Designed miniproteins, single chains, continued (3). Designs and how they scored, part 5

Each design is a single chain, and the fold is of that chain. pLDDT is the mean over its residues in the fold that is shown.

## One batch from the design tools (miniprotein)

Design m8149
Fold by ESMFold2-Fast:
Structure m8149 (fold): chain A 62 residues (1-62)
Amino acid sequence: SEELEKALKKAVEKAKEFAEKLLAAYPDGEAEIEVENNTVVKAVVKHGDLVLERTFHAKDFL
């Protein structure tokens, strides 16, 4: 549905914002954004031996 597609896009944008904020704090880190089943967006930021992760669900943006 168009509503779910818009919600997924919002989840992706929030995941990117999360990753960008962490990369500003950890400039030697790397970020990865993964989309699962078009309903879940996972942001992962790796900094040395640390892995920082946050999951965003499209349904939370409906």
Scores: mean pLDDT 83

Design m8150
Fold by ESMFold2-Fast:
Structure m8150 (fold): chain A 77 residues (1-77)
Amino acid sequence: SLLEEAERLAEEALSLIEDPEKQERARKLLEELKEALLAGDWEKASALELELAELLKDNPEALELAKEAVRLWEKAA
């Protein structure tokens, strides 16, 4: 399912974040993003996506996997 694939990609993205504090922040942002997207709150989702991109700007591999998870959550909504 799209939700299962998105969860896999989100966990893979988090696994690439070495800093445990940054990983915890990214986990919270991804969970809030998922909730916003599934609720159709596009304004909140957009703001959270920008925050996630800034948090992961020095980790492009994690950011790309996180973006794929977001894309799949959008399709599931």
Scores: mean pLDDT 87

Design m8151
Fold by ESMFold2-Fast:
Structure m8151 (fold): chain A 69 residues (1-69)
Amino acid sequence: SKEEEINKALQKLFDELNEARRRAYREGKSVEEIREELKKIYQKMLEFAKKYGLDPETLEALERMLESL
């Protein structure tokens, strides 16, 4: 279904985010050093959420995460 495809695509973005963090940890990098990479991933997630009409609470949470980086 479209919902299953949307959820799978969103999960792939979360996996990308987690892999970026794991790589940074392995390389001894701080969040500051990977901030731009994290912002790009969160922006992709926000764009995806807006495009597919995810709930307003999810949109607000993603926007707050972008601002807090």
Scores: mean pLDDT 79

Design m8153
Fold by ESMFold2-Fast:
Structure m8153 (fold): chain A 68 residues (1-68)
Amino acid sequence: MEADLAAAQALVDQGRAAFAAGDYAAAREHYEQGARVLRPARDDPRATELGEELERGYLRALFALSRA
């Protein structure tokens, strides 16, 4: 459980770094991986914040890719 939450947080951080570097494709992949890692922990309230960050990041990366 905690390992899954830590892995998802690392993927959020990696997605943010990729997005800041202009690598929107890599950012999208990191956010997708984070969502998959969180799937078994979805009933944990601690996963709610990470899930929201992953969803927002994923949508922002998709939007940026559609503009490129």
Scores: mean pLDDT 78

Design m8154
Fold by ESMFold2-Fast:
Structure m8154 (fold): chain A 65 residues (1-65)
Amino acid sequence: ATPEQIARAVANAVADKYGLNEEQRKELIEFALKKAKELVEQGITDPHELARKIYEELKKKAEEL
């Protein structure tokens, strides 16, 4: 799976868990894609570590929406 695929999968799972509407889901996906890019640029290439770190950031973001 690519970082983009991981970001989208995690964002959709978090959006479902928090009952987000389509607008909030779109914002969460865009945020996840940006975070995935930042983490990859920091050298995080392991898919499991990438997914975990994205999930932690997205949980915090979803709680603000």
Scores: mean pLDDT 84

Design m8155
Fold by ESMFold2-Fast:
Structure m8155 (fold): chain A 100 residues (1-100)
Amino acid sequence: SPKLKELYEKAIELLEEAVKAVKAGDLEKARKLIEEAEKLLEEAYSLAETEKEFEIVRILGKAILAIKQAIKFKEEGDLELAEKLVKIAEELIKKAKELL
């Protein structure tokens, strides 16, 4: 579906910007970007029909969770765990792009 691909691409762009915001310490911006990505992903889930389409939703959902955990650890001052979770999110985003 052309609309489904557009939703995935927009969610990926928002998640890449959220990762940049976490790295920059702009945690409020990161949260807003994540909330927008979650809404797009909920719409994508409603339009998904194939196992591959559901797999992309699951991978992007895991990236969202990793970024949320990175935000939490960065707020707690655990920069090492935050960086590890950012790298996990980046790898998940890359995997989702390869499936498009």
Scores: mean pLDDT 90

Design m8156
Fold by ESMFold2-Fast:
Structure m8156 (fold): chain A 86 residues (1-86)
Amino acid sequence: SRAELEAELAARLARSPGVSPEEARELARLRVRLKEAAEAGDKEEVERLARELARREAALLARKYGADPAEVEALAERTLAEVVAT
């Protein structure tokens, strides 16, 4: 089920240093929604969810390395936009 997949992904993500249980659950939800949108062939939803997931992951990475979250998020979004456009 979707809830089971979300719970499994959240548990795996929570093992990463610096990720809170709440953040792990949020990231898991986004990943499951992205998978469902991709399976449905909804390109617009895939692009939106992938961009949001990239921003969230970039923010976590920035906190881990003491970088500016806004700059890391902007770089991640630009990179994702280039990949999606291909």
Scores: mean pLDDT 75

Design m8157
Fold by ESMFold2-Fast:
Structure m8157 (fold): chain A 62 residues (1-62)
Amino acid sequence: SEELKELILRLIAEELRKIGIEYELELLKEKGGPEEEIKELEKELEELEKRIKELEEKIASL
């Protein structure tokens, strides 16, 4: 299914983005800030995890 392929590719892309954000957060926390940038990335990570969950549920429903 073309729809399934598209969802899987999107899931892979979002998972790769998550790895990138987690790495950036680790580096920022190691240097001790800036706190505002850390909070922004943590919020982005939470939103991204919600998107990943939604994609997983869509794939499971097919």
Scores: mean pLDDT 87

Design m8158
Fold by ESMFold2-Fast:
Structure m8158 (fold): chain A 102 residues (1-102)
Amino acid sequence: GGEAAAREGGAIAAKGLAAGDAATAAAGAAKLGEAAAAGAVGAAGGAALILAEAVEAGDALAAAGGAAGLVAGAEAGLPFAKGAIEAFSKDPAFKAALEAGK
């Protein structure tokens, strides 16, 4: 289900970030976004974490993927995702990633 997809996406994204592999990190973040769009509550948290880690690492593709996952979660009606977007939008680095993730 969506929770299994969220765990898989998070694991792939974490491996990509640890290896400095932007494409793998972005692919994992995309899976988190799909799970968030399906209403998996844990996926929104995972997307927020990947967004934060990717911004700190300077990985623009993974940051855009994490942001897209939060947007998908907000569209699916997950309250955490909406709150996270509002909080992150106050930081210019996260704001740029959120614009790219649209």
Scores: mean pLDDT 75

Design m8159
Fold by ESMFold2-Fast:
Structure m8159 (fold): chain A 73 residues (1-73)
Amino acid sequence: MTEEEKEKKYLLEAAESLEAIKEDVSKALEEEAEKALKEGDKKKAEELLKAKEEAEKKHDEKIKELLEKAKEL
């Protein structure tokens, strides 16, 4: 396996790991938001949903960077 193939594999695996972390974080924040809504705390639910969107955007940007680097190799 070439050094370029090893680097590409590392970048793809890193992107996959970040995608998994994104899913876990998004699910946790969504579950907490649903719990807050059930308890009548609409403000807390809105803050948690906003945190979810911001976390997803941050992870998406990093995943995109890793995938673009992998494509250049």
Scores: mean pLDDT 84

Design m8160
Fold by ESMFold2-Fast:
Order: sequence, then structure tokens, then C-alpha cells
Structure m8160 (fold): chain A 63 residues (1-63)
Amino acid sequence: VEELARKAIELARELGDEEKARTYQAFLDHLPELTEEERKIVEEKFRQDVSDYEARLAARKAA
């Protein structure tokens, strides 16, 4: 989960979305206070966000 959050921060910043990166940073700091169920939901969301960001960056390189 922490690795996904850090990757989401990096990708958001690479795309110029500093506010989104700050949101992920705030969430990363708050991870230890989440329940197991909350942590799983967020991990899935981060995985989706990372996948979307990676696809967008790949599209930029391909263009």
C-alpha cells in the first residue's frame, strides 16, 4: 500500500497534478490509522490511479 501511494505521488507530479500528489501524501501519512477494510479499499483505488497515470505517461511517450 505504501509503495502504491508513493508511486501515485510520483506519477501525479510527473503529470503536473500537485494537488492530487498532496492528497496522496496526506493519505500516506494517515495509512497507519486506517482499518484493514479501509486500507484494502484505498489500495485498490491507488492501484487504479497508478494504472491510469502510467497509461497516460506511456501515451505521451508514444506520441
Scores: mean pLDDT 77

Design m8161
Fold by ESMFold2-Fast:
Structure m8161 (fold): chain A 60 residues (1-60)
Amino acid sequence: MSLSELIEELRKLGRLKEAEEVEKMVLDASQALNAGDIEKARQLLEEATELARKAVEEAK
């Protein structure tokens, strides 16, 4: 699943707080990219994806 699909699944499962946290990490990654910190952006996206996957798995 893509990160966007994981965020939508979290919302569907009522995990709004986790969905918001993942979205904040994506926003932080975009800010890092704008600052030229590609490695930090990559790390944040990987962490966001892992958090989303675990939250979905725990919610089912």
Scores: mean pLDDT 81

Design m8162
Fold by ESMFold2-Fast:
Structure m8162 (fold): chain A 57 residues (1-57)
Amino acid sequence: DLDKLIAELIERGATGEELGKAVINYMKEKGATPEQITANALRAIGAWLDAELAKRA
């Protein structure tokens, strides 16, 4: 489950680079298209940024 992977990595304090690599590798193993990989990587980085901004409040 990609959404669980993203949430777990953010909760563990993964960097944006670590999260991006994990999403790309997960999607490649599933045979996803480049468009699907790009969309999900951008979504994951957005969620990571929101979490980082919340920590600064």
Scores: mean pLDDT 81

Design m8163
Fold by ESMFold2-Fast:
Structure m8163 (fold): chain A 91 residues (1-91)
Amino acid sequence: SLQEAADLAYKVAVVLEEMSHRATPEEAGKLMEVAENLRKAADYARQGKIDESLKYLDEAGKKAMEIEDEEVREQAVKLIRPAYDALLAAK
C-alpha cells in the first residue's frame, strides 16, 4: 500500500539521520541528502503521487551509491530497497 511505502521511506530516513550522528562530517552530509530524498518520497506517497515518489526514491538510491564507505553504502542501499519494492507493489 502507499501508506506502507510512505511509512517505510520515513523510517529509513530516520535510521539514516541517526547513522549520520556517528559518521564523519563528509559521510553525515551524504547520509542527510539520502534521508531528505526519502522524506520527500514519503510525502509524495502519502499524497498518492506514485511517480513523483519513485523519482525521489531513485534520487535517494543514486545519492546512497555516492557514499564512499562501502559498508555504509551497502547498508543504506539495503535499507532503501524495501521502500522502493513497497511503492512498486502499490502501483
Scores: mean pLDDT 84

Design m8164
Fold by ESMFold2-Fast:
Structure m8164 (fold): chain A 100 residues (1-100)
Amino acid sequence: MKTIRIELRLGERSGGEIAGRAGAAIAQGAEIAKETGDKVEVLVEARGSEEEVREAIELTEKGAKEIAERLGVNVELEFEVEREEGLALLRIEVTVEVKK
């Protein structure tokens, strides 16, 4: 099985902007997975305040669920948060596959 990767590196962003960019990448990944039958991995890296990062996680989970249901794909999400002084580094790792 071939794996296709989409990587987004964002600087300091609002939670809404992080989630919006992640959602767009997940939707694109879902279309690629449906067209090719291949696994798509999406990686988004961003920084923000702890509050903005929390909002980004919540909005990304909601958006990914809606995309999965609408496009008939499986979406797996993994979030890693590293605390920095005054900021947090967020990594969003997404796996998109066509349903079995």
Scores: mean pLDDT 84

Design m8165
Fold by ESMFold2-Fast:
Structure m8165 (fold): chain A 64 residues (1-64)
Amino acid sequence: MLDESIAKEAERDIAAIREMAAEAKDPEFKAQIERLLAEAEADPSKSPAALLATAALMALEKAK
């Protein structure tokens, strides 16, 4: 039950990062987000929420 909840949150965070990469217009930003997604997939011990927060901060910087 608890593990299922955590897995669902992780899947949602990963999906959000994927969507940000797909909608990115700046190729540099897209590459950075894709790298974060690859890190999340390669190392499941990393927090998907922390990776999503990093991606969101990068998106805010690029949206200026």
Scores: mean pLDDT 71

Design m8166
Fold by ESMFold2-Fast:
Structure m8166 (fold): chain A 67 residues (1-67)
Amino acid sequence: MSPEAQRYLAEGSRLYKEGKYEEAVKYFERALEADPEAREAWFLLGLALKKLGKDKEAEEYFKKARE
């Protein structure tokens, strides 16, 4: 992954662990903007969206992460 994507993933993961799921989503989205092929970002975005009750959106990102 690009250094920018890694940085955004680290911040998003920290926010996710703090229960700040909406903020975590924003950082995972930034990670995907920096590296659209970052499977970890797709998976983590899916997890955060699922925590927010956006199950259908989460399923789409989980599918991309499995490719």
Scores: mean pLDDT 81

Design m8167
Fold by ESMFold2-Fast:
Structure m8167 (fold): chain A 67 residues (1-67)
Amino acid sequence: MKEHYIELAEAAVKLGDSYLKKGDYKNAAILYETASKHYENAGLTDKAEEMRKKAEEARKLYEKAQS
């Protein structure tokens, strides 16, 4: 059911945003990647792409923090 995937994606986005605000870029990236997958399963390609971009941005911030 598409609505179920949207609910899961929205929950993952909220949690990802919380981790991003805390500076936990690794967990933020994982949650945005999870949200992207759920939006893709719901057929919401534009939202899935937006979440993939957020995951990549968070991943880049994590890489910079490791240097």
Scores: mean pLDDT 85

Design m8168
Fold by ESMFold2-Fast:
Structure m8168 (fold): chain A 75 residues (1-75)
Amino acid sequence: ESLERFLRELEEELKRALELAREGRFEEARELLRRAEERARELIARRIPPSELSEEIRRRLERAREELERIIEEQ
């Protein structure tokens, strides 16, 4: 596994989670986001990628979570 492949897969998972939320499938969206967050934490712990990349991963997760919560709160 490469970090590039992980980032690509993470981006796809985050997009899917937001799409599910926009469809009103909030529980599935939250579960998918939670799994993505857990997977990212495990990768960071095991691989210890460069700080810039770790920060990018965390930022992408944070933005996705904020967007998800905003969608849910709006409806």
Scores: mean pLDDT 78

Design m8169
Fold by ESMFold2-Fast:
Structure m8169 (fold): chain A 70 residues (1-70)
Amino acid sequence: MLFRVTLHGASHEQGVRAALILAEHGLRILGSRRLPDGSVVFLVEGSRAQVEAAAAELRALGLDVEVEEL
């Protein structure tokens, strides 16, 4: 399944850490971009369970995370 993972107000270092966490949860990162508002968006492929586990870890680190299924 394809998902959009958005980090609101993330620093460059937080974006790098988020990419590592997504990959550690078995998600395939298809692309990433930083938006003009400072948000970082990842396009990822994997299961819903993998993306929810990754999002929970990112939120536990204090990151504002939105997940959208595509």
Scores: mean pLDDT 86

Design m8170
Fold by ESMFold2-Fast:
Structure m8170 (fold): chain A 89 residues (1-89)
Amino acid sequence: MKEAEKGREYAKKGEYAEALKYLQKALEKDPNNAYAYNVLGEIFFDLGHYEEAITLYKKALELDPNYEEAQKNLAKTLEALGKKEEAAK
C-alpha cells in the first residue's frame, strides 16, 4: 500500500524510474495489488507503450472488476492504439 502510493507520486512527477521501483516493491509484497497494476499501465501509456499498458489495465480489472479508473484507462488506451495503427498504414 505505502509503496504503491509512493509509486504513483513519482509517476505524477514524471520520475518513472523511481515510480517503477516502488511499484515493483508493492507487487512483490502483494501480487494482487490492482492499484499498482493500474499505475504501471499509466506509466506505459505515457511512454507510448500502449499494448503493455492494455495488458496491465486488464490485469488490474482481473483483480478488481469494478475498478472504474482502470476501465477508463483501458478504453482510452485501446483508442490510442487504434489511432497509432491507422497512422502507421
Scores: mean pLDDT 82

Design m8172
Fold by ESMFold2-Fast:
Structure m8172 (fold): chain A 66 residues (1-66)
Amino acid sequence: SAAALREGIRAFAAAVPSVPEEAVEAAIQGVEAAGKGDLETARRHLAEARRLGAPEVVLEAVEAHI
């Protein structure tokens, strides 16, 4: 579920302090957009999360949810 993936992303970020907070927020917004069926917005947020330095494991999880 989108809620479980959001919680997983936040938990991962809390365990890895080097992950930029803005990258985490972008990834979460991507999951929320995908959950609403807005795949275009989800892909834009995924691209922003990648630009901001989200870890590959987070990016792959979000992409798989889209």
Scores: mean pLDDT 81

Design m8173
Fold by ESMFold2-Fast:
Structure m8173 (fold): chain A 102 residues (1-102)
Amino acid sequence: SAAAELAAAEAAFEAAKAALDAAIAEARAAAARYPEVADGLLALAAEAEEARAGLEANIAHTKATGTDEQAAKAARHAADALARLTAGLREAIAAAEAAAKA
């Protein structure tokens, strides 16, 4: 059913959100360890939090105004976007740690 697809898509979004929140915490921890590269990591973490909040708001809006099918599509797209942000943030953390060791 469309409702079951929405529930599955929302579960995928929550999993992606948890992974992003973990990466944001790691970025903040790395910024605390490496003050010389902290500003860039903190800026990326803040940008990721803002993007996550916007995607959550869009899912809520689509659930309120659209169909379960449209909401499921929005949640899947949001989960994919959060996965890309998580990957980018982890790459930035690795680059910052490498730069701090140079």
Scores: mean pLDDT 90

Design m8174
Fold by ESMFold2-Fast:
Structure m8174 (fold): chain A 90 residues (1-90)
Amino acid sequence: MELSKEELLRAIAIALRAIGIEFEAELILKNTDNEEAKKYAEKAIEYAKKAIEYALKAMRTGDREALEEAEKYLEEAEKYLEKAKEAMKK
């Protein structure tokens, strides 16, 4: 099944945002001494990588379920990145 142009753009946007989250979370890991912030950053990286993987799968196969999974993994990545940033403020 083929994705619409709008769904393809959404998949691209998810992948790009997830790459940005992975980059920010890796910077947190390298620059913090806070163990809680490191754990949340590691989770953000894990979910960001899954979001990228499923977004690419959706683009390649037209699988709408993969697109939905990519969106869910992106939401989890964003939540853990926010928690990592909050833990760093302590």
Scores: mean pLDDT 87

Design m8175
Fold by ESMFold2-Fast:
Structure m8175 (fold): chain A 90 residues (1-90)
Amino acid sequence: LTPEQQQEVAKSFLIMLLYLAKEAVEKGDLETAIELLESAIEYVERNKDLFDPELAEEVIKLLEKAKEAAEKGDAEEALKYLEKAMELLS
């Protein structure tokens, strides 16, 4: 893959993880949502070179907030932060 193709694949994979996390939150499966959010955060941190630096930092912060909300059982707040992260990746 070219560097451009690697960036596109990384972004698509991240969006898929966030979609799955959103679906888990909507179904009330907060444990699965937390695991998916942890995976998404780790993925961005390990692959920071494949994302715009400012975008990566903001996405990580939003996903950390979504995880904190899910850990507290606040599904509505978790969805809010997830949707904001997904918007930034659009």
Scores: mean pLDDT 86

Design m8176
Fold by ESMFold2-Fast:
Structure m8176 (fold): chain A 55 residues (1-55)
Amino acid sequence: MRAEIEERARRVAESARELDHEVNPNLGIYTDGTATTPESAARSREVIELAAKLV
């Protein structure tokens, strides 16, 4: 049960990132792991994980 809710929250966060990326490609504050630097990629992952934990 919890795993299912957590997975859904993660998918919702991912979809929200994708939607924001599509609507505001250069204005969106949401960054995906497409960053050039490893630290930027790690930060993006942390944000996604935090969003998933806010289920």
Scores: mean pLDDT 55

Design m8177
Fold by ESMFold2-Fast:
Structure m8177 (fold): chain A 114 residues (1-114)
Amino acid sequence: MSVEELLEEGKKIFEENKEEVLEFIKNTPLSELVELLLELFKKYPELFEHLSEIYNKEFEVEIEDVKEFAEKLAALLKLYAEDPEEFKKKYSKEFVEELEALAGLVYKEYQKKK
């Protein structure tokens, strides 16, 4: 599966299950979100490369460590889920759309463990 196909699937999952995905992120401990992100990046290393490039551009930083990146993304997912409209005012549309796709993929990984 290409990164483009994976992100498109994530976007679809997020849009079709928006309330459930947001509630899942709000109610899931930060450490569990980090674990899910690390599992996702281990399964799809190209997704890590793609998302870290987008993140580095948005925040003007150079993150190369997968665990540090997963911790930063988990925190951003929590902030997004708490107040999506305020989050959308602070970050670029491109970054927000990538984060929404990622939220859908994290939710899918969680569902597979049921």
Scores: mean pLDDT 85

Design m8178
Fold by ESMFold2-Fast:
Structure m8178 (fold): chain A 74 residues (1-74)
Amino acid sequence: SMEELKKLIDEIKKAIEDFQRTLDSLKRYREGYEKNRDKFDERTKKAIDEGFELTLDYLAKKYGIPKEKIEEML
């Protein structure tokens, strides 16, 4: 029981750390894109913007967090 609880806590901690690392990577990538946005053509901008939206949808589904809340964390 206590060992099972410790394992659950460790798994939750790892999931939180993995999620945070994913958010940090997405934030850095988005910041790099926004800084250089004017250097991309309209088709490339649309593709990148759509990629971000799909990634947010994926994370929302995977972690059970509303997309809007994930956007607030970026």
Scores: mean pLDDT 83

Design m8179
Fold by ESMFold2-Fast:
Formats: C-alpha cells, structure tokens, sequence
Structure m8179 (fold): chain A 64 residues (1-64)
C-alpha cells in the first residue's frame, strides 16, 4: 500500500519543502502540484486512492 503526500501551491520552493518534510514523517511519496487548482488536486487524489494509495493532501498559498 503506497502512501502519497499531495502538496498544492503556487510557491514551488515552499511546496517542495513541505512535501519533503511530510513525506519523511509519513513515509510517503511526495507529489507537488504547482499552479494547479484544488479541483485538479482532488481529481489526482481520487486516481491515486483508486489505485490503492493512501493520500494526504496539503494546500499552500492564499485562498482567493
């Protein structure tokens, strides 16, 4: 069973840093979605969960 940390944000450096820290804490594979909508991130999370992965989604940046 794969664990995945899915980080969504506009700041690539911050998103990468958060993904790396959380992936180490959870023993999970980091995936970073830069300049993607929350809706696109949710669809990606669903795809991964359908394949048997446990997905942890984190949002970085200002909500408009």
Amino acid sequence: MEKVVLVVGDDEEKAREVAEELSKLLGAKPIVLVRKSVEEAKEKAKELEEKGAEVFMVRIGEPV
Scores: mean pLDDT 76

Design m8180
Fold by ESMFold2-Fast:
Structure m8180 (fold): chain A 58 residues (1-58)
Amino acid sequence: SELAREAARHAGRYFWDDLARLRAAADNMAAAQPEARPVYEEAAREMIEEARKRRLEE
């Protein structure tokens, strides 16, 4: 998912492992159910932003 990859790219430098996992999960879900792709991409974006926020708190 493009949205998830973009978010991961911005924050991923500090949390590669966690962000890569979140992005992969979102891509797998979108691939399995392409008709629900926008929903999966939205969820991935929120999860990645939560990981990014943890970075700022750290």
Scores: mean pLDDT 61

Design m8181
Fold by ESMFold2-Fast:
Structure m8181 (fold): chain A 72 residues (1-72)
Amino acid sequence: SAEEIKKEIEELLKKAKEAIEKGDVETAQRYLLEAWDLIRKAIAESLLSEAEYDELIAGLAEVSKMLREAQK
């Protein structure tokens, strides 16, 4: 369902943040890729509202920025 996919993406982003905080860059990259793949699938299937896509994409961008800063 749409709610299940949204929760799965949010959980993957949470796990990516936790991996970044632990210095596990490789694990964080894997979770971000999985989250991005689910977002792309949700978009292709029109499962979510525009506001929900914007929220998830913003969350992905935030975690991606955190990962980039952690690698400096």
Scores: mean pLDDT 85

Design m8182
Fold by ESMFold2-Fast:
Structure m8182 (fold): chain A 59 residues (1-59)
Amino acid sequence: DALEEIKKRLEEALKSGKLEKEFVEKLYKLFEEMLNEPDSEKQQKLRKEITELVEEYEK
């Protein structure tokens, strides 16, 4: 499940100390918007944005 994979990546990034306060706030906002988004296309776009942000931080 993509949602579970995103959560796992977020947990790993938090544990590694890579996330800055502003970045954490942005990620949680996007994640909350995704969970509360009834439109599947918009939800998928939000999932992609979260994934891309996490991957960018892993670089």
Scores: mean pLDDT 70

Design m8183
Fold by ESMFold2-Fast:
Structure m8183 (fold): chain A 58 residues (1-58)
Amino acid sequence: KETRLKAILAAVRKAGEAALTDGVSPETLREIAKELGVSESTVKEAVDEARQRAAADR
């Protein structure tokens, strides 16, 4: 559950500083999905949630 989301967010931050603000490229989504053994949709959903949280933190 939460552990999966945290792992995805860590991988996204590693992939690019702006990824949580501007979104993640399809290439990066695929790479993270493969690394964590989840679907690309799962990674995209986690990134979208993280972006909403980052926006709310302002």
Scores: mean pLDDT 69

Design m8185
Fold by ESMFold2-Fast:
Structure m8185 (fold): chain A 75 residues (1-75)
Amino acid sequence: MEELLERIRKALEYVAKHAPGVSKEEADKAFEYIESHPELVEELARDPRKLREFLEKAGFPKIAAYAGVIADLAQ
């Protein structure tokens, strides 16, 4: 669990640095939201479509656009 969360955190940092329109603050808030749902973390990391929907519903549509990159980096 901790290693997967660390990979997701680094993936979100990567997106904040390289993706237009995504701030470090938004990426940090998205990570906190993912971390608050530990029961879903493994499922979301394996399925970029579910990760996208999860983030969109949580109010992170700009980060949700990069769900595939996040899932790939978190593997």
Scores: mean pLDDT 83

